# Designed miniproteins, single chains, continued (2), part 74

Each design is a single chain, and the fold is of that chain. pLDDT is the mean over its residues in the fold that is shown.

## One batch from the design tools (miniprotein)

Design m6559
Fold by ESMFold2-Fast:
Structure m6559 (fold): chain A 112 residues (1-112)
Amino acid sequence: MENAVQRLAKALISGGSVDAEGNVIPSDKPGIISEEYGKQFIEWLKDKPLLPVNLFRGALQVLKAEKEGKPLSEVSTSLADLTRFLEENGVTGKSDPSRPFLANLVDLLKKL
């Protein structure tokens, strides 16, 4: 069984997106995050429940829709759910020494 976390990380590094079923769509565009952050994301998620992976897939769909000029209203719930999940886990967009990658990701998403 292919690891969904690895597929998501490849999409973030390679500039690919994730479809509604969580499959990686290849792209020649630069990734949303660096390869270094992609590896940290894989390591962070390996011990996490499946729910965070599904929320991040939704966030990637929001980012893809925005880059393609599609109405964000069609996918805004996925980004809202991700933001709520991160805030409920104590991530407020500020530097957290225990979770620097996650804080940086939240800051990135808020700037988009």
Scores: mean pLDDT 52

Design m6560
Fold by ESMFold2-Fast:
Structure m6560 (fold): chain A 75 residues (1-75)
Amino acid sequence: SQKDLLQSQLDKLKKELVKLSKNKNVSETELQKIQSLLDEAQEALESDDLDEAHKKLLDADIEIGVLSIKVAVTK
């Protein structure tokens, strides 16, 4: 189902955020921004708002991608 796919995406992004949190060049503010998006996605999934969940997961994925590039050039 779409909800199961979105939950799988959320779980994947949570794991990626944990890996990024171990990098000293990642700021607390950047981590909190992504965590907020993931928390909003989780709440949307719990309320069966799949469109909102998808949007928040997409925003989180973009932010994680940007941060991953930053980490690669500053590590």
Scores: mean pLDDT 84

Design m6561
Fold by ESMFold2-Fast:
Formats: structure tokens, C-alpha cells, sequence
Structure m6561 (fold): chain A 73 residues (1-73)
């Protein structure tokens, strides 16, 4: 059913948008923390960016799978 796949796609996109907003906040905090501890703050930023990239790549694959299912109908 197209509606069920579209609902799944919307939920996944909303989850990814929230995840990215949370990463933006954490990266901004790590950047602020760099004023006190530049080394620790930079390490946190690098770790968060790598984690964000991995999560977005996984999410993009999930969206591509759902989009292919919808397009096949």
C-alpha cells in the first residue's frame, strides 16, 4: 500500500531531521566548549560529525529503499 510506504518514509525523514537537529546542537555545544578546552572540543566535534555522517548514510539507504518501493507501484 502506497500510503503505508509514504507514512514510513515521512516517519524516517522526520526522525532523520530531528537527529540532524540534535547533532547541530551538540556540535554547537562542542564548538562553545572549545573556548575552554580546544582539544577536547575539537575531538567531540570530529566524533559527532563522523557519527552524523554514518547515521545519515544509513537513513539515506532506508529512504532509497522506501522510494524504490513507492516508485514500483
Amino acid sequence: DVAALEDARRLLRDSLAQLNADYDKQIAQATADMKTDPVSGQQKKDDLQAQRDADNAAGDQGLATLDAGIDSL
Scores: mean pLDDT 84

Design m6562
Fold by ESMFold2-Fast:
Structure m6562 (fold): chain A 68 residues (1-68)
Amino acid sequence: SMEEIAENLYKMIAELAKDLMERRGASEAQVLARADTMVAWFRRTNPEIPEELFDEVRARLHAEIRAL
């Protein structure tokens, strides 16, 4: 389902964000910018998926990154 695709996208980017911050010393600002870029790219390459699902993924990623 589209919801499963959105959940998998969230999980993949969240794990990358954790790796970048905890193992590579990336700043919160750098990781937030990278997450935004990745979500925007997925939105452009998957126009069939509702924008609201990408907005939900972005919001969840921002909350999680700021909590790291």
Scores: mean pLDDT 84

Design m6563
Fold by ESMFold2-Fast:
Structure m6563 (fold): chain A 77 residues (1-77)
Amino acid sequence: SKDEELEKIDKEIRELGEKFVKAKKEGDWEKAREYSERIIELTRKRGEIMGEKYGVPKEKVEEVIKKIEKELEEELK
């Protein structure tokens, strides 16, 4: 179901967030960037499901994605 898909995506985002922080601490900027790109991809997929199931407007999904992209970009500096 879409609920099970959301749960799986949320878990994967959390695990990727932990890996991102670890990669940053270890100075593995290439891995940190790879994890950030995967987080953005999953956040977009999550937004698509939220839009389809709960009627979240596309504009609101894009706002969340842009915020996360900016936060991750600043963390890679």
Scores: mean pLDDT 83

Design m6564
Fold by ESMFold2-Fast:
Structure m6564 (fold): chain A 82 residues (1-82)
Amino acid sequence: GEAQARRALELALEACREALKVCPKEKVPELIGLVLDAIGTLIELERGKISPAEAAARAREIARAVAPYAPELAAKAIAAAQ
């Protein structure tokens, strides 16, 4: 439900923050884009503008994109998204 989708997005955002600490500087703009996507999705979910299922799908996409730099947190985000 909504709580699971929110948790998945929170974990994806945490994965993005950890990835920013270790990624090459050339990847920073791409990872900032993922942070903004995660925050925007959380806002849309909170405002009821997207379904929990769509929010969970976006959390999975963000987690997959950041997995090379934060594999453990990305795996947790994917698991939380169901």
Scores: mean pLDDT 86

Design m6565
Fold by ESMFold2-Fast:
Parts: sequence; structure tokens; C-alpha cells
Structure m6565 (fold): chain A 100 residues (1-100)
Amino acid sequence: MSNPATKLVQEELKSLGFYHGEVDGVYDEELKEAVKLFQEFFGLKVDGIFGKDTLEKLLKATNPSKSLEENVKAFEERAGLEVDGVADDALLAAVRAAEV
């Protein structure tokens, strides 16, 4: 089954013009390149790894009027994860996994 957290990342990167592939919920090379382009544009470390800094910046870029905690909670709710407002290792692992 497709990963809902990865789909959300694909949708948000696509809305910002960084991702041009299908929203399939797979963290593949095309999504990795989109993450690298996003990291370069926002002055983050360009490693293609979807880490805490990349998640926080993506959520701020798509929802600049909301606090980081509110954006993380909304992402967790949409992804079907525990809603704690914290960009922890479990949330980051969910984005990179084939299944959540």
C-alpha cells in the first residue's frame, strides 16, 4: 500500500513546483531529487534526506501563517500518525518508509 506521509510530502513539493512525478507514496529517486532541489532553494544541507530541518521548512513554506507545532499536528493528522506536534524520528521515518 502507498505511504500516506510520503504522499503528503509529494503533494506539498508538487504544489511548490519542486516535484513533477506521480503522488504514489514511494520515496524514490525522483522524490529524492525534488527534496534536494527544495533543500538547495531554501539554503538547507543538500543530501536528499528528508530530515527534521527539511520537514519544518516544507511545512512553513506551504503554511506560513501557522505555527510550526500547528503545521506538524496537521501533517500528523493527515498522515494518520500520533498527533503530538513534534517532528520526531518516528514521523521522519514514516515519510521515508514504504508503509506507515
Scores: mean pLDDT 76

Design m6566
Fold by ESMFold2-Fast:
Structure m6566 (fold): chain A 68 residues (1-68)
Amino acid sequence: GKPLSEEEKEKLTKEALEEVEKLLNSNPSFSDAEKRFWLDLVRWGLSQVETEEEYKKAVEGFKKWVES
């Protein structure tokens, strides 16, 4: 796949964090500390990917894990 530009990475990371935060906030079982942990984990995981396909797979994976 095409490598993402730094601008595209920043935009996709921001959008992914907003979506994960919405999922965490929809579940009353998560404490503030657990929400912080998940957001930090997503931010770190997305910092390690280089392509749009990797970002998409990582985001989908994190969303499924948070919803489970």
Scores: mean pLDDT 76

Design m6567
Fold by ESMFold2-Fast:
Structure m6567 (fold): chain A 55 residues (1-55)
Amino acid sequence: SARTQALIEAANTAGAALQERKKKAGKSLEPPTFEEIKAMVDQMEAKKAALLAEL
């Protein structure tokens, strides 16, 4: 569905933005920590709620 596709794109965009921020902050590309994964999940849930609210 279009909503599922939008969620996938939002998740990919968030992941890319996180990697860009880590690189810009002078950090090497490294596997995300538990805290970083939790933050990403929370961001995805917030984005999901925002998309649902737009309907």
Scores: mean pLDDT 71

Design m6568
Fold by ESMFold2-Fast:
Structure m6568 (fold): chain A 72 residues (1-72)
Amino acid sequence: SLDEVEKYAQEIEKLAKEAGVEVERKPVDIFTDPQQAAEAVKELLEKMKRDPERLKEYATAALNIYESLKAK
């Protein structure tokens, strides 16, 4: 569901903002299935929580997945 992807994206944005990390948003991949996109974004969110030193990397990847899905 697009709503699930948006929910995870909002949580990722909040964590990035709290960490003082600026994330550039642009489509980098093509996800045709919103459920697969939601699973990928959720996994990246969980990685951000486990490894805060790589927060910018995971946040960038997750938010670009969301932007790619929104561009359709």
Scores: mean pLDDT 72

Design m6569
Fold by ESMFold2-Fast:
Structure m6569 (fold): chain A 80 residues (1-80)
Amino acid sequence: MKLSDEQIEELKKKFPHLSKEEILELAEKIDELQREFVRETILTGKRPTREDLVRALKEEFPHLSEEEIEEFIDLLVKLE
């Protein structure tokens, strides 16, 4: 996922405790997992849920709450 400087600033306003680097890493991981989930759906017919995405992100970013992860995903969708 390609984040503009404006999108990063909006995310930083909502998540001031996250560095620019952490914001970029989290956005990249969300993009990777969403692509993997689409691939799984095509190959197996399994439809991953939002909860599956949040769980996978929580394993990679254990310092973030599930609520923060969900808010981050929602904000990314709104910024696109």
Scores: mean pLDDT 76

Design m6570
Fold by ESMFold2-Fast:
Structure m6570 (fold): chain A 67 residues (1-67)
Amino acid sequence: MVEEKIEKLGKEALEAAIAGDNEKAHLLLLELRDFLSTVMSEEEAEKKTNEVGKKIQEEAAAAKAAA
């Protein structure tokens, strides 16, 4: 399902961001965007990917601030 793939790629991108691997996190978000563009419009896929990316940024920043 679309939701399952969003969760999987989002989790992998979050782990990469927490580890400081920004390149891997970026590539995982691009993979998510490309997948979403096959099931919705490119504009909607970009918006959804940006929402996921924002949550990852917030969660990674919170994890680092708590260290």
Scores: mean pLDDT 80

Design m6571
Fold by ESMFold2-Fast:
Structure m6571 (fold): chain A 95 residues (1-95)
Amino acid sequence: DAARRQRALALLEEARRLLQRALTEPISQKERSRLISQAFDLAIQGARIAGLDDVAAELAELQKKLATGSRSDAKALLEETIALIDRAIAAVRSS
C-alpha cells in the first residue's frame, strides 16, 4: 500500500530530524527530552505502520535504555537509534 508506506516514511523521517536536533542544537535539557520523547513516539508509530514489528520492539528497548542508563551513554544510544531509523527508512523504500 503506497499511502501506508508514504505515511510510515513521513513519521520515520520526522523522528530522525527530531533526534538529530536533540544531538546537535544548543537547547535546554527539558527541550532535548521533549524532542527525544516525541521522536521515539513517531518512530515506533512509523515502524508499526510499515509492518516492521521487530524494529518497533528494538526502538522501545532503546527508549528504555535511555530512561535507565547513565548520562554518558545517552549520545551513543541516540546515535544507535538514528542508525536503526535509517535502516527502517531504507527497508520501507525497498518494499
Scores: mean pLDDT 86

Design m6572
Fold by ESMFold2-Fast:
Structure m6572 (fold): chain A 55 residues (1-55)
Amino acid sequence: GPTVTVPADVPLEPGAVATLSDGAPATIVEVLDATTATVVNLDTGQVVTATVTVV
């Protein structure tokens, strides 16, 4: 599945901004676990389940 990158200083919560591995902007909709979240791709409007990487 896709991956998203979230800055370490941003809490991993609904509404947090993230970047998909293809560079698309995304917003976290739901946190499923410590490394998995449902995000909305802001370019396409698609909701996807993604693996979260904190940087």
Scores: mean pLDDT 79

Design m6573
Fold by ESMFold2-Fast:
Structure m6573 (fold): chain A 85 residues (1-85)
Amino acid sequence: GFTFFKSVEEGSRAAYELGFRVGAEVEIEKDGKVYTGTITLVSEDGISVRLDDGTVLHLKPIGQKGNELLAVDEDGTKYIVKLKK
């Protein structure tokens, strides 16, 4: 299962340690579908990802499982994010 972060600082540190950087390619899973995109912003408040179709997601990391981040958007929709490496 996912380990849930206790703070925004903890989530941001975990994302950094996993290699989430501006310009990194990611895979995003939602509702059993996998999308690809590029990280455009990394901050203490979360990460922004531009999908290949031009959609921009603003995601707050809330948990981690191995190399996967569990993140939510402003509507509370859940996404699983990992580096495409």
Scores: mean pLDDT 82

Design m6574
Fold by ESMFold2-Fast:
Structure m6574 (fold): chain A 94 residues (1-94)
Amino acid sequence: MSLDEALARLKQAGDDLVAAVPDPELKAKLSQAIDDLLSALRAGDIDAALQAASQLEDIIKQAATKATPEQQKKMMEAAQRLGQALAEALAAVE
């Protein structure tokens, strides 16, 4: 898989996660953290990418505390797909 393909998959998984989050403020924070993650990975800045991923995890935890059990399930599924796409993108960055 090329880096461009991995980043496209990561962006799609990120968009799916943002769609699953009901809180508008947390949607905006997630979108920003995903953009930061994609920019870091394009630059080959693994430290910045891991920092952005850590911010994503914190925002997801905050979103889960405000969500119904059904919303939590959708967010967990989307977060798992995002995590897989991130692992693939990190492998593609050398």
Scores: mean pLDDT 83

Design m6575
Fold by ESMFold2-Fast:
Structure m6575 (fold): chain A 70 residues (1-70)
Amino acid sequence: SFEDIVQEINELLSEIEELIKQNPDDEDLRAAYETLRKLVDTAVKNRDEVGLQQLLDDLKQLLDWARKRQ
């Protein structure tokens, strides 16, 4: 459902935010996060479930990439 996807996205965003706090000099991670966060905000506003599903996958990839850099 839309609500389930939004919940999972919010959990991923929170995990990425914690990595940013732990790595404040990682400008690439911050920039990628800010780009995806803006896209998430737009998709939520438009109730774009298909777009949110794609962003969910993008956020999972960002989290995996960020973890690899630690």
Scores: mean pLDDT 87

Design m6576
Fold by ESMFold2-Fast:
Structure m6576 (fold): chain A 92 residues (1-92)
Amino acid sequence: MKEAEEILKKVADALVELEPVVASWSDIKVEEVAPGVYKGSFHATSSDPALDDGTSSVLIRDGVVEVGGGTEEEREFAKRLEEKSGVKVKAI
């Protein structure tokens, strides 16, 4: 879905700005995993040569990005991600 892809691009851009160890992103992919629920993923390039590049993924439900919220730090990060990206982010 084009809407989910645009949401994911905004989140990936915000992640690069908020996370010092993430230098850039590429290879954005969106897959519908359930009705109205999308799994978004992208390749994250590490800014530290001692760290491996990785695939980051999020769930997007009804235009809302779901991230981990088990700790205070994760909930604060979700809030910053929402403010920086301009998309709705929910800590779960």
Scores: mean pLDDT 76

Design m6577
Fold by ESMFold2-Fast:
Structure m6577 (fold): chain A 66 residues (1-66)
Amino acid sequence: KAEEYIEKVAEAIARGDYAGALRYGNEAYKLASSDPELQKKLDEVMPRDVVLRGVSERLREIADSI
């Protein structure tokens, strides 16, 4: 289950959808909360700079929806 979301994170990043990657990463993290190996894989596919880009895109989407 968590591995599916980790794959979705990688796919979203490949498309330049960093907001989507952030959402899938949050779901993967919740499912992998008891599995440090899956958490490590998630950290590898979604390092800090990708998270920051996802946050920026999400803030932009919220602003654009107002």
Scores: mean pLDDT 73

Design m6578
Fold by ESMFold2-Fast:
Structure m6578 (fold): chain A 96 residues (1-96)
Amino acid sequence: MSIKESSSIEKLSEKEYLSYATLEVSSRKTIEELLEELNNTELSNPNAQKWLEAVKELLEKALSLKKGESAELVVEDIVLESSGVKLTLHLTVKLV
């Protein structure tokens, strides 16, 4: 099995960023293994926990994908408290 990851970050304004992340997987088993690993992860930070739950939801949707299809999720309004920067994450899982 092979996994390919790609990510990019776009600056929308001085305090707003858009991040894209794409995960290409060659088999459903890889998605199942990632989901199992995340299901065994607990985070004490509420913002990190919301992000983790969003990624889990995306992977659960990806389990129903056929070869050549993708599942997408957008997570908005992640605030980095130290700087007041807002981050939007656009996550894509593609079965290749």
Scores: mean pLDDT 70

Design m6579
Fold by ESMFold2-Fast:
Structure m6579 (fold): chain A 69 residues (1-69)
Amino acid sequence: MLSPLERRILELLSEAPPGAVVSQRDLARTLGVSQSSVSRALRHLEKLGLVEIVPGKGATLTEAGRELA
């Protein structure tokens, strides 16, 4: 099962337009957590195939991530 933070990240990314990249800084600010916590959660979600990390920009949902969000 996904952690509460990972689930909230997927939900928040699903609110962005399809294919939009949301920065780790904006995710951290919106969710009230550290950028380090977001970075760790995004790496786990990327390993699960649920997000794509764009170096220097942030993250976007994969097709599988949209199905779970």
Scores: mean pLDDT 81

Design m6580
Fold by ESMFold2-Fast:
Structure m6580 (fold): chain A 92 residues (1-92)
Amino acid sequence: MAREAAAEALELAAEAAEAAARGDWERAEALEQRAAELVREMIEAGHLEAAERVARALAEAQEAAAAEPTEEEAAATMAEVLRRKLEELREE
């Protein structure tokens, strides 16, 4: 279902941010690629609302991270925001 695809994309994005916070940039890049592929597949399948929800969650995470002084702290903040958005989606 579209909601399940959105949840998977947010989980991959959160795992990517968590990997980046640990300095594992190769893993972060691979997970970001997988999340982007899922969003593209959702758009192709016509699940535009689900794709938009993932995009808004990523934008909110990036805005929160922009205030952080280091890349690792920024990544940790992104992971927290994305995990929160994932839980909200799963509880609907």
Scores: mean pLDDT 84

Design m6581
Fold by ESMFold2-Fast:
Structure m6581 (fold): chain A 65 residues (1-65)
Amino acid sequence: MDETLAQLFVQELKESEDVSDVERMVRGLLAAGVPVEVLRRALEANRDQIDPAFYEAALAALDRT
């Protein structure tokens, strides 16, 4: 389950057009009960496939939790 959600998260980051969408997505996943460490690991594993600005925004949103 967490792996599937993490992959969908990464896919959405690749298709995002705005940093605010990234922050909203992270908050939504955390509110749904996805652990911070699962999302952070997914970001780290796929950092080369993610826009640097969206990667930084996602990490910042995780840190605010």
Scores: mean pLDDT 76

Design m6582
Fold by ESMFold2-Fast:
Structure m6582 (fold): chain A 110 residues (1-110)
Amino acid sequence: DKEAAVRAAATRVGRALSDTIQSGSFAALAAAFRTARDVVSGPYSEENARAAARQFEGFAEVARQMGKSSEDFARIAKLLERAAAALSGSVDEALATLEAVEAEAEALAA
């Protein structure tokens, strides 16, 4: 069931992003990017990319508001915005961008 699979993928991405916002952790952010890459590289890649884009857009707005008083959340917001933009483009662009922002989040976690 494609609709159920896409909904499950979106829920998985949303949970990882929620964990990122609750923790303010760059390690959690890197894990969220890995989760997004997993769902975009699997079956229904285009539908999963579009569903993930909506999750990233919503959480980027939350991080942007928190970023007004937190430099870490301002950085998180910028990385989430880059991922959201790429997920709205081609699958190949989305996968390449998710790998790049995951590496940046891992570097910030160290």
Scores: mean pLDDT 90

Design m6583
Fold by ESMFold2-Fast:
Structure m6583 (fold): chain A 86 residues (1-86)
Amino acid sequence: SKSELMARAVGLVIQAVGAILEGRYDDAARTFEELAKLASTIEGPAAEKAVEYFREGADAFRQGNADEALKKLTEALRYLSEALEA
C-alpha cells in the first residue's frame, strides 16, 4: 500500500539523516540509492523525478558535496510526497 511505502521512505530518510550527521557520506549515498529504488516502484512523473533527484543526491555525497546533496534531497522528498499522494 502507499502507507507502507511512506513508512519505508520515512525509515530510510531517518537512516540517511543519521549517516549525514555522522559524516558517513558513503552510507548516506547508499541510503539515497535505496530511496531511489523505493521511488522506482511507484508509477508516474513525480516518482520519476524523485528517483532522479535521489540518484543525483547520492552522486553529490560520493563527491563530498553535502550542500548539493541536501538540495537534491529537498527536491526528491517534494516529488516523492507528490507521488505518494497521487
Scores: mean pLDDT 87

Design m6584
Fold by ESMFold2-Fast:
Structure m6584 (fold): chain A 103 residues (1-103)
Amino acid sequence: MVEEVRRRVEELAERLKNAKSAEEVMRLAVEAGRALAPLYEEGKKNRDKDLFLAVAEAFRRVAEAAEENAKNSKDPETSEMAARTAKVAEEDAELLEEEARKL
């Protein structure tokens, strides 16, 4: 399960990096969040620090992919959506890292 989710998020991050429309960026970001949600819920229920850190790492990979898209995208709408996606994913990763420190 964890390995399957990690692989899926890595695939989604690669697609996000190469996304050519704001709609595609948003769709891929939503899919990444949905893929990570079960691991986040399990980590929260079991107070699993390692699982929280794994989810945080996955969000950081999404943020990096979105940042790369924002820098390289020729479409302003796509670039803006990717920049917002990167910021949200980075904030989610930081919150999870903070919660993991308290576990």
Scores: mean pLDDT 86

Design m6585
Fold by ESMFold2-Fast:
Structure m6585 (fold): chain A 90 residues (1-90)
Amino acid sequence: MSLEELRKAGRDAARMLGEGESEEEIIERLKKEYGLSEKEARAIVDAARMARNGASIEEIIRRLQEEYGLSEEEARAIAEGAFLGSIEAG
């Protein structure tokens, strides 16, 4: 999966969460639209929730690396997307 696709997935997840979709609905959409595993989709949803709760990009990156074993580049793409999506949704 490309870094741009990870950023887009993070952005979409944060926006959907802000619009009131459940985490399980978002996981299902991410798996269908991006071909993500459940673990990858759950990592993205966790990032989206953290961004919505006011976590910084740096905090999200650290959590994704520690809990999901993502690279810094992958974690940063997801975190940037989640942050942008949280701003767009409110």
Scores: mean pLDDT 84

Design m6586
Fold by ESMFold2-Fast:
Structure m6586 (fold): chain A 58 residues (1-58)
Amino acid sequence: SDSILNNIQKLVDAVPHPSDSLLNELEVFQQSQEDSVEVQVGRVLSIIGELEDQRLAA
């Protein structure tokens, strides 16, 4: 949904040095907005995982 995309975009924008992997997952999620809810949920979980990995690596 558009509201979820906006919230995820804000979370990624808050990362000072986003990885190429994080940016790629965000791009795929942006492209999957018309896909099934199952696919969209999977993409959100991937982005959250990348965000958490970057937080723990800092």
Scores: mean pLDDT 75

Design m6587
Fold by ESMFold2-Fast:
Structure m6587 (fold): chain A 65 residues (1-65)
Amino acid sequence: MLIGYSLSGGTINIVTTDGKTVNYSTISGLTPEQAQQLVDELQKQQQKDLQERLQKLLQFIQLYG
């Protein structure tokens, strides 16, 4: 599961979890095109979770709204 990422120049820092541990990964030496492609891949990975996150948000509003 992807928790987050940050882009700084040609370096991407990625934070993931398997539900038990938090893992940190750094990818450096990327061209702007490679960095954008990797960001697009990370966004696609997160898109699959958006549906679940939206449902949980709606459930949260229903509990507190």
Scores: mean pLDDT 69

Design m6588
Fold by ESMFold2-Fast:
Structure m6588 (fold): chain A 94 residues (1-94)
Amino acid sequence: KEKAIKLLRKAILYLNKAIQLLEQGRLEEAKKYIEKAIELLEEALKYVPHPEVEKAIELIKKALELLEAGRVEEAIKYLKEALKLLQKALKELE
């Protein structure tokens, strides 16, 4: 659980950073943080399987698809929804 909690906190930090970068129009930098967040979350699932983390990964991957389509505002909404699920998962694991 402790390793999963650390990975979740880092992923949440990276997603918040990605949202800030997207709001600044820094799309390529934001994508790198989003990709790193996915890797951290997939690693966290290896330690503790969690349905809300799995759902968050799906939403984050959908956000990347929306960014490739130039749909930045919709991508941000999906990332914020994923953050809510990750915060809930974090509280349940603590």
Scores: mean pLDDT 87

Design m6589
Fold by ESMFold2-Fast:
Structure m6589 (fold): chain A 82 residues (1-82)
Amino acid sequence: SRAKEAYEEGLKLGKSLSEEEKEKLIKKKWEETEKELVEKLKEFEEEDKKNPKSQEEVARFVGRILREIGDLLDFVLGLKKG
């Protein structure tokens, strides 16, 4: 699964990084993810204004956002464990 892959990537990288390097990388990844999610939300809102999204399309978008957050969390947990 994507979650398992993200965790395993974090684990591998974490074994080669100091605690300080891990903290800096975690902060950077959260900042990058927050920026991407804000941009995706704005794009979705602009598209919705031009052509109203169905309930199913909204649910799919929310699911996609939650998966991206989940992948990041799995990576971070793997990184800390490494």
Scores: mean pLDDT 86

Design m6590
Fold by ESMFold2-Fast:
Structure m6590 (fold): chain A 55 residues (1-55)
Amino acid sequence: MEELKQRIAELKARRDSLVERLETENLTPQERYRLVQEIGDLDAEIRRLEAELAA
C-alpha cells in the first residue's frame, strides 16, 4: 500500500506541474497539445492506481 500511495502522489505532482506549465507558459499549439495528452495519460494512470488501492 505505501509504495502505491507514493506512486500516486508522484504522478499527481507531475500532473500538477504540467497543468501549471499549461496555464503559465507561452506554448506553441504543438507544445500545448503534447502537455494536454501527457496530463490525460497521468490522470488515467492515477485513476487506475487509485482504483487498485481501493480494491
Scores: mean pLDDT 82

Design m6591
Fold by ESMFold2-Fast:
Structure m6591 (fold): chain A 97 residues (1-97)
Amino acid sequence: EEEILNQIRNNIEAIANILYDIEKKYGAKEEVDKIINNLSDLYNAIKKGDIEKALSNIDSVENEVKLLEKKYNIPKEEVDEILANLNTIKSLVEKLK
């Protein structure tokens, strides 16, 4: 499970980097800050073994990313990359059950 935790961390960092690029390009500071905070809560839930909370945080991040896309007209390609990393995290979290 140490390898799984490292993979989850890498995918969270990838999402955070894309979100910071979106903030820089589109000025979506408040929305990005909210998503980053939920990613931090996700990682903490996983570290504590709270799988139910982790899955709930993943759903929250997905919904917030979709709202960010609509509000700022973010290119589909950038959003799809975030969602792909998030789906990878979800699959890895399911393996920790």
Scores: mean pLDDT 86

Design m6592
Fold by ESMFold2-Fast:
Structure m6592 (fold): chain A 111 residues (1-111)
Amino acid sequence: AAAARRANLETLADYIKSFIEGLKKAGLISDETAEKIMARIDELYERALAGDPEAVRELYEITSRIGRIAVEGNRGGGKKVTIEAPVLPGFDPKGEVYVTDEGIKEIESLA
């Protein structure tokens, strides 16, 4: 149970961080904004490992928001983002996703 929980939380944190790195490399967010968001994700991950249920919920919520932002970007008007590293077992996150200006602002609010 504890080992499976750790693996799942690590997968969520790595997925979020890979998406943020993709936005940074695409020039859609600043290096400073990306660093702040990644630091927040690292803090949430450590808190979640310590058994904070609100940190667990927030990691799942952020992951869900990223998925929704990618779906909305694919409808048109999105800016291209390349995800370089696979982080989800059985899913290849390498590829192109699209993010709207509204999606970028929502991500920046995580800083």
Scores: mean pLDDT 75

Design m6593
Fold by ESMFold2-Fast:
Structure m6593 (fold): chain A 99 residues (1-99)
Amino acid sequence: MAAEEARAFVRAVERGDLAAADEHARKLYEALPEELQELFMKGVSYLGRGDAEGAKEYFLKASRKAEELGLPDLAEELREMAERAKELAERVREEAEKL
């Protein structure tokens, strides 16, 4: 389920497990409606670059689109990703510096 993969993605980033985060992001992308896929992919791309502002913008756009599509659980998870974009981007930067 898309909302479960969204939660798993966030938890993987929180743990610094970027390999697990990438796997859950892929599974989430595949589970998303086509209308959300581009917005989500842009959000993850910005997050992967440590760009918290870009990640927040696209996760908020994806959350609003999920609400329009009648997917409230997914919309809430995407909104949480947007609200936590600074924290998540910082964690991604910290782990990338170890590589």
Scores: mean pLDDT 83

